# Designs tried in a protein design run: designed miniproteins, single chains, continued (5). Part 29

Each design is a single chain, and the fold is of that chain. pLDDT is the mean over its residues in the fold that is shown.

## One batch from the design tools (miniprotein)

Design m16986
Fold by ESMFold2-Fast:
Structure m16986 (fold): chain A 94 residues (1-94)
Amino acid sequence: MSPAEKLIEEAIKEEEKLKEKFKDNPELVKFYDGLIELLKSMREAKVSPGQLASVLRYAKGELLELMKELNIPEEEIKYVEEVFDKLIAKAEEA
């Protein structure tokens, strides 16, 4: 597996964990389902780490806005932000 494929697999795994954490929120479940399917498509398309980082930055922005609209507690929004920032940093280092 290439370094980029490993990063995408890690991103998929982390997004699946977030989906499980927010399983009782159907809007968040739908968002994570869409992002996971996009990441799977990116893995098949063999995208670069830089492309992965860009997609994760965009998804982070959209997700944090959605979480604010849904009145998710600020501590949980911060946790999600930290998960995305860690994945983005790993993708940018590759």
Scores: mean pLDDT 87

Design m16987
Fold by ESMFold2-Fast:
Structure m16987 (fold): chain A 65 residues (1-65)
Amino acid sequence: MLLRESVRQTAIGIAKALGLDDEQAEKVGEEALKVYEEVSKTQSGGVAIIKAIEKAYKLAKELAK
């Protein structure tokens, strides 16, 4: 679905902006998408997007060390 792909691509973009390579950025995108799908089961899509982006930043910062 288009919204899922948008979340994944946004997370990948965040990771690349923080200096991660393509492989690491794809891992960040996958983890953010998992958070989006899990949160969207119990909360609104807007909250799920925010939680997914939060996960992307946290994971990207950890990998950028």
Scores: mean pLDDT 81

Design m16988
Fold by ESMFold2-Fast:
Structure m16988 (fold): chain A 67 residues (1-67)
Amino acid sequence: ELEELIRRAEELAKALEVAKTLDPASAARLLKTYGFADAAALEAEIRRLVAEVERLARERGLPPPRF
C-alpha cells in the first residue's frame, strides 16, 4: 500500500516533467492518458499522494520518503 502510493506519486511526477517538455497538444494527450484534464489537476493529485504517504510513514514509524 505505502510502496504503491510512493510509486504512483513518482510516476505522476515523471509524467508532469515530461508534459512540460512537450507541445501543448501532446502534453494534453499525455495528461489525459493518466486521467487528468490539465497539469494543475495532476499537480494537485501528486500533492495529495505525497501528503498521504507522509501520514502513513509517520503512523508506521518509518522515515519519510523523498520524492
Scores: mean pLDDT 78

Design m16989
Fold by ESMFold2-Fast:
Structure m16989 (fold): chain A 70 residues (1-70)
Amino acid sequence: SLDEQAREVGRQMAIGHGASEESAEKGAKSIVEYLKKGDEKKALESAKKNGLSEEAAKAMVFAVKGSLES
């Protein structure tokens, strides 16, 4: 599904930016719903709350948003 694709792309991007597998998976799942609603600020905050650094969280939001728009 589009949601599964977006989650996987976000997970991989965050891992590439130093996130753990666990934090990347939890972060990606949490932000997909916010980004589907257009709430990029809450998506970023949720990713950071799940243990992602600022850099990894921004990279994940960028990747998931791009995947959902494709």
Scores: mean pLDDT 84

Design m16990
Fold by ESMFold2-Fast:
Structure m16990 (fold): chain A 72 residues (1-72)
Amino acid sequence: SLDPEVVERFFKTYDLDGDGVITLEELKKFFESLGAKLSDEDIEAFLKQFDKNGDGKVTLEELREVLEEELG
């Protein structure tokens, strides 16, 4: 299972501006690093649920809320 603390640590690593926003490409690399064995299309389909603006960005708050509901 994906730990929400791991996600927060990932955001701190890649969110160099500290604005709480990560690109879909950076999130894709995160899932790959966890060895989730998801295809690129599966990851993109999952992340599209959070990128409602279509700008390729996901907020930390949106991702954390979903993961806390699923894992907490």
Scores: mean pLDDT 64

Design m16991
Fold by ESMFold2-Fast:
Structure m16991 (fold): chain A 78 residues (1-78)
Amino acid sequence: EVISLLEQAAKAIAAGKYKEAVELFNKALELARQSSPEEQREAADHAIALAKKYEAAGDLVTANSLLSFAGYLRSLLV
């Protein structure tokens, strides 16, 4: 599921595992492209909510990565 992959990618970035995070984000993007517009919107909204949690925790790198991913998903929605 796209949301599960996003949560795993966020944890990987927070742990400094950037290679793993990139692989997880790429897998999430590929799955999102095959998903309905409704599922893509849910994934984008979840990424934004997750980014706010990491920002509140002081992890701006993870927060910004999630916001960039959400922006890309929004572009897929057309």
Scores: mean pLDDT 80

Design m16992
Fold by ESMFold2-Fast:
Structure m16992 (fold): chain A 80 residues (1-80)
Amino acid sequence: SLLEEQEKNGRFEVPILTEETKELIEKETGEKVDVKKWEEELKKALEELEKLGWKLVEYKWLLDNAGNEIPVMVVEKLPE
């Protein structure tokens, strides 16, 4: 999967969903976003990644083609 390819590269960029960024993502993708479900799934995924040695290394803002800021969290697998 795409996530497995990112894991092999030792880096994930994970979008942080707020009510403001939800509207931007829905506008760009045309799909409805459930913030609560996304937050619950993200929390579980991050807890599992942290157990496997993945660490939060930075918060980053991505600009889309319209200049909208989308916050992302960057996690990397540190060498053991």
Scores: mean pLDDT 66

Design m16993
Fold by ESMFold2-Fast:
Structure m16993 (fold): chain A 93 residues (1-93)
Amino acid sequence: SELAEIAARVAEASDKLQAAALAVLAEEAGLPEVAEAARRASGVTDEDLERARKLPRSELTHLVSEGIQRALEKGLITPEEARRLAHALFGSS
């Protein structure tokens, strides 16, 4: 899926905790294919996921936002792709 490909590129630009946070938020959003793509692209372990699952949603959102921003700065995703991923993970508006 297009969201899974975008998530993989964001995860590649992210550290392990940022990528794990992306996978956790994707699972919560009902997007298991996006979560799996992020995990695979970044080498996120089960221990990384358990750490991320213990974080409050505000911290998860902050970590993922940093990962998205880094991917944008590196030219790995477009502003439209960043917006689509953020909408899917954080909700509309």
Scores: mean pLDDT 85

Design m16994
Fold by ESMFold2-Fast:
Structure m16994 (fold): chain A 88 residues (1-88)
Amino acid sequence: SVEEVLERFYETFTELARKYLSDEDVEKLERILDQIRNAKTLEEMVELFNELMRYLAEALDKEGVDPLEQTKILMLLMAEFTEILLEL
């Protein structure tokens, strides 16, 4: 179900964010995730997801996470989000 895939994405995202990022950056990313959950159109949800991924990439770079590890994290989250779109 869409709800099941969304909850899994949220959990995976917040677990990864808390592992690598500051509490301040985690809080900001969680606010964007809440906006995604409340998005009324597919277009809005995709735009918010792109903003979420840009912010995450910048935050990971700021924390000095290895570029290859950053790419793996971003690709994993892209795959999870694609699964959400396929369930819609």
Scores: mean pLDDT 84

Design m16995
Fold by ESMFold2-Fast:
Structure m16995 (fold): chain A 68 residues (1-68)
Amino acid sequence: GLSREQILELARSDPSMTPRQREALEERLGVRTGEEADAYQRRLDEDPEFLRADYEATRRLLEHFRSQ
């Protein structure tokens, strides 16, 4: 599959991805430790706009892979 760096490059080159969606994706892909994973999950649980942005960013990446 694609590396983290390749996924980030796809997000940066996608003009339809909003800054909020890029923020969510970068935070998700930046998780390196269990503490960072817990912080990311807490943000998904407590911030509905962040949850929506994460979902939309993930959906956009899946659409990219399906169109290849």
Scores: mean pLDDT 73

Design m16996
Fold by ESMFold2-Fast:
Structure m16996 (fold): chain A 65 residues (1-65)
Amino acid sequence: MLVLEVGTPARSLTSGVEGTVVGVADGMVGIRLPDGGVALDRASSVEALVDGEWVQVPDDAVLAA
């Protein structure tokens, strides 16, 4: 299980958008865009920057409290 923090850098492989994590639920990741919008994409199509490496977000990922 991967624990992501709000503000973790994230990128969508499907849409090409980059931003920061704002939410993770039910295999979906919410990414805050630089323009202030939020994009939702499937975890399997999202990479997050964890410990200095871009890793694919697993479907069982959770948001840190």
Scores: mean pLDDT 80

Design m16997
Fold by ESMFold2-Fast:
Structure m16997 (fold): chain A 79 residues (1-79)
Amino acid sequence: GKMYMSREEAIQYVKDTLNLPSLEEAEKVLLKTLHAIINKRQVPSKELSTALEVLDNLSKEDRDELLKEAEKLPEDITF
């Protein structure tokens, strides 16, 4: 079966893939990117592909929780 990543592994993957300075910044970028995707806003291609890879590798439960958290971000959150 497919091995799913944890939320912490997903944040680490975002940090490493996007060359971000901290796990805190990686989590913020991931949530902003998912918020933009949910609201059908434009996302830079690297951030988009990274976020989609995260969604593909999370369990359904972790994916649903992450998407709900992203949806609750303020509408003024942009790139």
Scores: mean pLDDT 81

Design m16998
Fold by ESMFold2-Fast:
Structure m16998 (fold): chain A 68 residues (1-68)
Amino acid sequence: MSAEERTLAHARALIRHLARLVAEGKLSAEEALQVFTEYLETLRAQGLISEAQAEELLAEARRVLEAV
């Protein structure tokens, strides 16, 4: 698996983890989205994902977290 594929898989695993924390009442959807946004900013700063990939992952996270 490439570094990019691993990074995308890890980001999606984090979305699922954050959704569980929101469902358990340990974190608000807004707090979860903020945590994920900061994570994506770190990945972009390190050159691990593109802007387009960050936008797609953020849209996916927003959809999943808003559905909880």
Scores: mean pLDDT 84

Design m16999
Fold by ESMFold2-Fast:
Structure m16999 (fold): chain A 88 residues (1-88)
Amino acid sequence: SVKLTPLENITEEKVSVRELPKSGKYLVIASVTSDDGLTRSASTVAPREKLEKAVELARKLARHHHDEDIVETVDGVLIVSTADPPPP
């Protein structure tokens, strides 16, 4: 399991939702900027009936540090989040 560490001092949060062509599923992208100036993002893909859960999961992942890529399906919601960049 990937370790999730809560981000401190979030300065901005954005969520975008768009319909994917052909499948009728929705792509959710949540992005969070913290006071370190870094923007982190997480994406979910879900059918319309799971859109609220997809938004919740994308926001949760964007608000947490993780050191490994996450690609998993939870209750019919595909989750994709890229690991935070390694420290310099």
Scores: mean pLDDT 78

Design m17000
Fold by ESMFold2-Fast:
Structure m17000 (fold): chain A 73 residues (1-73)
Amino acid sequence: SRALAKGVAAALIGVGAQTNIVFGLDRKVAEEDARIALELAQEAIKSGDEAAEEVGKLGIENAQRALKGEPMG
């Protein structure tokens, strides 16, 4: 499903953004990736696909943690 693919992409990009912040790599790139992940995750959640909604929710959590500079839980 296209929606599920967006949710998966959001979760992975969110993890990448969080990793960049945690290791002190490129913070500006991490912040941009986190915002992209948040947008993709919201689209996945709004799709009505239950699997996409669950993965999209994880993408939002990862992206929000990255934007706030919080470590992965």
Scores: mean pLDDT 75

Design m17001
Fold by ESMFold2-Fast:
Structure m17001 (fold): chain A 76 residues (1-76)
Amino acid sequence: GSADFTEELEEYAKANPELVERTEELMRKLREYQKENGVETTGPVLQKRLDEVAPDKENLEKRLEGLEKVVKELEA
């Protein structure tokens, strides 16, 4: 899909209930950004940049922080 990293966040939230609120807030911001800038082009760019900033998929805390940074960069 155009936002495969969102699936990772959903899985992370299920495994780590304490992070549900942060994951939901991040997903909300991503959906808003994608609505404004287009899902097809935004998704691949976000995924590529996320993999550069936080390549370790097993370290989902770093991936959450990385994704937050990427979204902020793209909003600028």
Scores: mean pLDDT 67

Design m17002
Fold by ESMFold2-Fast:
Structure m17002 (fold): chain A 90 residues (1-90)
Amino acid sequence: SMEKAKELTLKIYEVLKKKLAEYMKTASDEEKKKLAEIHKEFLQALNEAIENKDSIEKIMEKVYEILKKLPKEVREELEKEIEKVLKELL
């Protein structure tokens, strides 16, 4: 349902936002710039997905494509947290 897609999108964004904030505390200035760009790209993609009423599958595809830009360790941790959200919501 569209309501579940919106709820999923918001929960994924909260997980991402929290994790990026933790990473930012110890990041170099160059890493902070890259993380800020990834955050903006994520926010734009999720807002567009909500506006376009994208399916959960399409939202997840967009999310995973952006996650590939993160360091492997951060990506794997975020993927696990997102899987928990999917399991709880679906």
Scores: mean pLDDT 79

Design m17003
Fold by ESMFold2-Fast:
Structure m17003 (fold): chain A 75 residues (1-75)
Amino acid sequence: KEAYQKAVERNRKLAEDYEKLAKTFKEMADILEELAKVDPSYKELAEFYKKLADIYESMAGAARTAAEENEKKLK
């Protein structure tokens, strides 16, 4: 039981950390999109940070799923 409880706590914290990273990269992408309105060369960099945000959002989702699965083992 204790091992599953610790796995839930750990994966929830990972999900929170990945969500914060995704938000940061999303904000960077939004700034770069504004810059791209003046200089189109920033568009590629904005898309790069959008992809990073998507990756970390996906990782956060996986961590939340792992937490839910471990929580079900606790019943």
Scores: mean pLDDT 82

Design m17004
Fold by ESMFold2-Fast:
Structure m17004 (fold): chain A 72 residues (1-72)
Amino acid sequence: APLSDEMKEAAGKAIPELSKEELDNAKTLLELKQLATAIAFEENRDNPEEAEKKAEEYVKKLEEIYKEEKEK
């Protein structure tokens, strides 16, 4: 399903590293998860274990936001 403006705003608050342009251009939850994963790996380039942990944290936050919005 397409992302609502409310979900994009909540995602930006949960993952401040996501730019407004990236949030505005994301069309699906899958695209947001991919962007968040890429950010986690880019920020933790020298530590793959920490990158994986951060990616999982970001994905979990996005899934929680999406679930809350869908159950309204």
Scores: mean pLDDT 78

Design m17005
Fold by ESMFold2-Fast:
Structure m17005 (fold): chain A 98 residues (1-98)
Amino acid sequence: SMEEEIEKIRELARKAGLSEEMIEKIIKMLTEGTEEQIKEAVEEALKETVPKAEEAVPELEKLPEEEKREAVRKMLEEAIEIAYKKLEELKKEEEEKK
C-alpha cells in the first residue's frame, strides 16, 4: 500500500541522517508537491546528508567540497526519483482497482 511505502521512505531517510522535520517535508512533497518543490526539498536535505555520507563513504572525504556535494546530490536525486515513481505506480494501481 501507499502508506506502507511512505513508512519505508521514513525509515530509509532516518538511516540517511535526515531530521524528522526534513523527512515529513520530503514525504509531503512526494505525495502532494510539485516538481519544483521536490527539487527545493532535495537541496535542503543535501545540507543534512553530506556529513552523514562522508561517514558512510570514506572515498567522499578525499574529494573536493564541490565534487563531494555533487556526488551526494546525485545520490539523493536518484533515491527521490525512485521513491516518487514507486508512489506514482501505487496511486495508479489503486485507481485501477476502483
Scores: mean pLDDT 71

Design m17006
Fold by ESMFold2-Fast:
Structure m17006 (fold): chain A 113 residues (1-113)
Amino acid sequence: SAEELLREAIELLRKAIEAVKEAMKAAKAGDLLKTIGLILDAIGHLIEAERLLEKARELAKDDPRLQRAIELLEEAMKLIQEAIRAILRGDFERAEELLKEAEKLLEEAEALL
């Protein structure tokens, strides 16, 4: 079902956020290899989540609530991608703000399911 695909996408996006938070800690410690590995892990979760959201969008065409959840999750994905770019620039404060907003959007999406 579209709802099951959206629940899986939320779990993948939570894993992406956790990986980005750990990447930020590694970057602050100067551990470049660990930072790169965690960023690649986060990107993997984002790619998988995007595939699930595309499938969910097709199944939920006539469901405004599920369409709203999909929109929120797509916004969260964009914020996670921006947080990764912020980490690569050394802007850790901006990365933290972006991840916090992404987490809020995931909670709003989950409340619609």
Scores: mean pLDDT 92

Design m17007
Fold by ESMFold2-Fast:
Structure m17007 (fold): chain A 72 residues (1-72)
Amino acid sequence: SDAALAKLREVLTRVYRAMYGRELPESTELRLGEAQPDPRVRLAVQLIQRSFGLPQDGVVDEALLAAVERWR
């Protein structure tokens, strides 16, 4: 859902800032079923996947979006 993708972007922005001391690139596009082409963004997605106990493949999938949407 658009809400889940927006929430993933918020989490990713925080994780990316913590990892690299920089803002998430504005050009970063989150698409269902796709791994990020930027390896730094992909590593940040993998870290989020690890925090939810999901496979660390860097792919934005329905399981990752469901985990993020349930997180408060």
Scores: mean pLDDT 84

Design m17008
Fold by ESMFold2-Fast:
Structure m17008 (fold): chain A 78 residues (1-78)
Amino acid sequence: SMESTILLFRIAALVSEMWVLLQMAKNGKIDPKEALKRIEEAYKELEELVKDPRVPESIKKKALEQAKKILKELQELM
């Protein structure tokens, strides 16, 4: 449905935002601690969105795995 499409787009947008914040931290454009705070906020929103039963399990797993990798890479910068 259109609503499911919007939900999947929102999930992709959150993961993309987390990735951009990681790249900014790697390039010295943002403090890694500030990036971590913002990425953790995006991760919490992502966890709530993926609880929606309209989200396919494969998409939930992939989004959460990508988000966890981003968090791990950011922690390695600190």
Scores: mean pLDDT 88

Design m17009
Fold by ESMFold2-Fast:
Structure m17009 (fold): chain A 92 residues (1-92)
Amino acid sequence: SMAELDAAIQRIRQLVQDFYQLLQQSLPRQVYLDTARRIGLQIGQIIRTLQDQRLRDVFNQLVQDLRDTLLRLRVPTTPVDIMYQVAEEVAK
């Protein structure tokens, strides 16, 4: 339903936003990687459950925006790439 799709979009936006906030903190590399895997798993499960292209499009746009922000700041994109890879694998 549209209500379920809208709720899923808001959950993915919140998860990506929480991840971005964590990446703004000075934390050990392993914490970023572990969080990336956890968030990727959660996002992948949401996408797998709904199987809606609009949800995938929103997620792809959020990932591109985050990667572009990190590249502009010359910060490694590795945690974002791991989050995306885990989400894509789980979403299958």
Scores: mean pLDDT 89

Design m17010
Fold by ESMFold2-Fast:
Structure m17010 (fold): chain A 65 residues (1-65)
Amino acid sequence: MTLEEAKEALEAEYEDIMENGSENVKLLAEIGLLYVEGREKEALERLKKAIMEKRGVSEEEFEKI
């Protein structure tokens, strides 16, 4: 499967997940789509923000991991 084919498949699954999935699954789908699009920095920032928000961890504490 090419990267383009993988992206198209992920986008189709993303729409289904956004309609039927839980908030956590929707978040993972969003991050995965950004990663496949080559937007790795945005995917990592989205993941970092979600972890910080859910765990109440500050940015400084996250950087120590």
Scores: mean pLDDT 67

Design m17011
Fold by ESMFold2-Fast:
Structure m17011 (fold): chain A 59 residues (1-59)
Amino acid sequence: SLEEQRKRLEQARKDWIEELKKKTKNPEYFELLIEADEKGYSGPEAQEELRKKVEEIKK
């Protein structure tokens, strides 16, 4: 159902944030992700856009 799919997207989003926090331990990474999440970036296309910005932080 649509509600189940929304819960899956929400879970995947939170899981991705937590994984980045544990893996990189870089506050710049998860801070950007949190801001994007608050703006409503939760789709697969939005996830790819976030990754592009995250790669720029590799500086």
Scores: mean pLDDT 64

Design m17012
Fold by ESMFold2-Fast:
Structure m17012 (fold): chain A 88 residues (1-88)
Amino acid sequence: SLEELRRRIRAALLVAQPAERAGKWDVFLDAFGYALQGKFAEAAYLLVKEGVVSPEEALRLIRQAAELMGLSDDEIEKLVEEFKKLLE
């Protein structure tokens, strides 16, 4: 539905916005693209790798985006675990 698309876009913008504020437009587009696919862990990891956010800030962004998407606590924990594995 259009409402589901709007939620997805809002969640993706929330995750990617720190890159835009940092003036890193290419990083913004890549993070936004990952987040639109539901790949919030990969999007947040890209922001950490590019020096846009700390790992703690990235975890907060993942949780906020997942909550906007209406994901369950189990689905949010899975995304957090995926992100932590990317940091290894």
Scores: mean pLDDT 90

Design m17013
Fold by ESMFold2-Fast:
Structure m17013 (fold): chain A 91 residues (1-91)
Amino acid sequence: IKVEVTFYGEDGVVEKRTSELSTIESAKLYILAEMEDARLKGAKKVEITVSGPKEDTREIGRMAERAGKGMGWKVEVKENPDGTVEVTLTE
């Protein structure tokens, strides 16, 4: 599973991170940590792209949506035909 996280400030991209994770559980923990870090840094927008098997990316995207909403973000989730899932968090 590949996870790419991009933090946006007022004037565009401020940080981009990529990680390769071996399990759904490790990917979920990584995303939760990145979402908290983004919140602590005052990011205005966060884009998370999850690539891997469609069942895995769906489950991870669902968790990210739930967690993001719980943390006070507006969340949009897009499932692509290639099995990638994009999660966008905005203030």
Scores: mean pLDDT 73

Design m17014
Fold by ESMFold2-Fast:
Structure m17014 (fold): chain A 63 residues (1-63)
Amino acid sequence: KLSFEETKEALTKGGKGGPSAARTTAGEIAKANDAVEGAEEAAKLAAQGDGERGARTIHETAK
């Protein structure tokens, strides 16, 4: 599983690549953290430039 900081960095980077890149990155991170239900929301947030909130969504869903 990825740490919060690793998740935030990856989502921020993916989001800068546009909506398609954000969706791919969020999907992979969600699978790594067993938080697949949060993937779509995290992808949307990352695409809007909010990688930190996307990472929070992944980590909260993983509980």
Scores: mean pLDDT 78

Design m17015
Fold by ESMFold2-Fast:
Structure m17015 (fold): chain A 94 residues (1-94)
Amino acid sequence: SEKEKLYEKLIEALRKAAEAAKKGDKEKYKEEMKKANEYADELYKLLSPEEREYFRRNVLPLIVAANILFSAGDGEAAAELLEKAAEELEKLKA
């Protein structure tokens, strides 16, 4: 389904952003996070009210915190939070 494909694309983009963050690759991080945000916006429109609450509570705060940490120069911590966001999305997808 379109919803399943958006979950997979979002998870992939977050994991690629995490790898870029570990390497300090600012350009690749911004590229993958832009893709992640676009996929997240599309996915959110297809989520049920219960899934939207889970996303807001368990996924969005991790993405926001990762961006703050990466901007502060902590790529390793940013990567850990993006990997956790991907794991929460896999739970939500199931």
Scores: mean pLDDT 91

Design m17016
Fold by ESMFold2-Fast:
Structure m17016 (fold): chain A 100 residues (1-100)
Amino acid sequence: APSGNEVLLAFLEEVIEIIDEGIRNKESVEEVLKRIEEKAKETLAKTKDPKTKARLESILQMLKETAEGLLARGLSDEQVYRHLRQIALWLKREVEEELA
């Protein structure tokens, strides 16, 4: 089985891909968040380590709260996607550093 950090890395890579697809297809932030939530659910179902589950749930909650907060402030979907993508990239780099 992959390590917890490898699971988190794969999840964050998929989150970035989902966001990039949403940008290309001009999808709503709500549709993109739903796909991120489904991917998180799938990844959680395959994960046994409680600490990795907690980190993944924390990442999902951070992305959701950030998106909801920015939308409530009147930001466009494109602006929200830029912020979510930056957060996912920073988290990915953090996990990659933990693997080194």
Scores: mean pLDDT 87

Design m17017
Fold by ESMFold2-Fast:
Structure m17017 (fold): chain A 93 residues (1-93)
Amino acid sequence: MIEELRKKGEEAYKKGLELIKKFGSENQPDESLLREAIEYLKEAGLNYAKAGDIEKAKEVIELLRELLSAPGLSEELKKLIEEYIKEIEEELK
């Protein structure tokens, strides 16, 4: 149901944002924390897109693009973020 998709999207988005905040506040940030955040953002974006919440799905895409510009990101994480942006954009079509 659309309402369940929106709820799943909101829950995943909140968790992703919490992990990003934690990553940014740590003196020695762990890449695994950022990877976990990216997975939650993918889940949020896909659920928002499937629910027809275009504005929220685009918000998640923009946040992923911001993360992509972060200094020191591994090539693996950059490719993962690019893949997830593409998947969310394809779901919006």
Scores: mean pLDDT 81

Design m17018
Fold by ESMFold2-Fast:
Structure m17018 (fold): chain A 55 residues (1-55)
Amino acid sequence: AFGEVKYVSTPDGKAVEVTLDELLARMTPEEKAQLLISLEWLGAPQELIDRVRAA
């Protein structure tokens, strides 16, 4: 169910209806790599880490 998470994807800080997959598609490869490292450091579930890595 990690694909059904709402995120704020705009720099304006407004809430928008986005999925995790859509958010990841908007990120640069460098931003995705930094997110992956942060998730591993925070002990995020492997399913989420695998999802980010696959995106």
Scores: mean pLDDT 64

Design m17019
Fold by ESMFold2-Fast:
Structure m17019 (fold): chain A 60 residues (1-60)
Amino acid sequence: EKEENLKKARDIVKEALQTLSWEEQKKIADEASKLPTGEDSILYAAEKIGKKDEVEEALK
């Protein structure tokens, strides 16, 4: 289901974000929060951390 796919996508983004500096994490989170949907926010963050393909695969 879409909800389970969103959880997998969030986990991928969360794990990768933890490898970045606090400043970089905050900037990505602030920019992602401006987007209209949770899926758009997750995809935006994934692009910034280089995990777009993995997140798009999880959302299928």
Scores: mean pLDDT 76

Design m17020
Fold by ESMFold2-Fast:
Structure m17020 (fold): chain A 97 residues (1-97)
Amino acid sequence: MEDEANELIKQADTEEKKADEYRSKAEQLPPGSPERVEALRKAIEEYEHAIVLYRKALELTTDPEKKAFIEKRLKSVEQKLDELRAEYRRDVALYQA
C-alpha cells in the first residue's frame, strides 16, 4: 500500500514535470500560433494525468502527514492547471480571431 502510493507519487511528479516542459515550450511560441495552442493542450493533458495519479495515491494513503503532503501537491497542480486552462482559452481566442 505505502510503496504503491510512493510509486504513484513518483509517476505523478514525472507527469507534472512533462506538463511544466510543455508549458515552458508554449511560453517561447508566438501567442495564438497553432504550435502554442498544441503545446498548451499537451501541458493540460499531462497536468490532468498527474492529478489522477495523485488522487489514486491519496486513496491508498492512511498516514495523516502523508495525506497532507499529497493534498498540498494536488492543490499546487490543480492551480497550475486552472492557470493553464485560462491561458489556453485566451490563446485559442487569438488563433480564431
Scores: mean pLDDT 86

Design m17021
Fold by ESMFold2-Fast:
Structure m17021 (fold): chain A 88 residues (1-88)
Amino acid sequence: MSQDMQDFINTMRQSGVSDSDVQQIQSLGQQVIDAINNGDWQSAFQYMGQLSRTTGDVMSTLSDDDRDRVISSYRRFSQSVVQGIQQV
């Protein structure tokens, strides 16, 4: 999870996403990871919803190529989150 989140953050920075948007998404991603590690599934799903919405808003400002890269890294992070939940 943490590595997939870091890869997602790095991909957004490389795609020209603003530092403020990256910081907001990183904060939400960390809250998802922390909630999963604490077994707080309700908070994890809530933060994932916020993360998905914020990421979608950011992606709407990107080129198609940059959007595809961000979507691919986000999907890897989302899959690692789902896998983390299922391992409990």
Scores: mean pLDDT 79

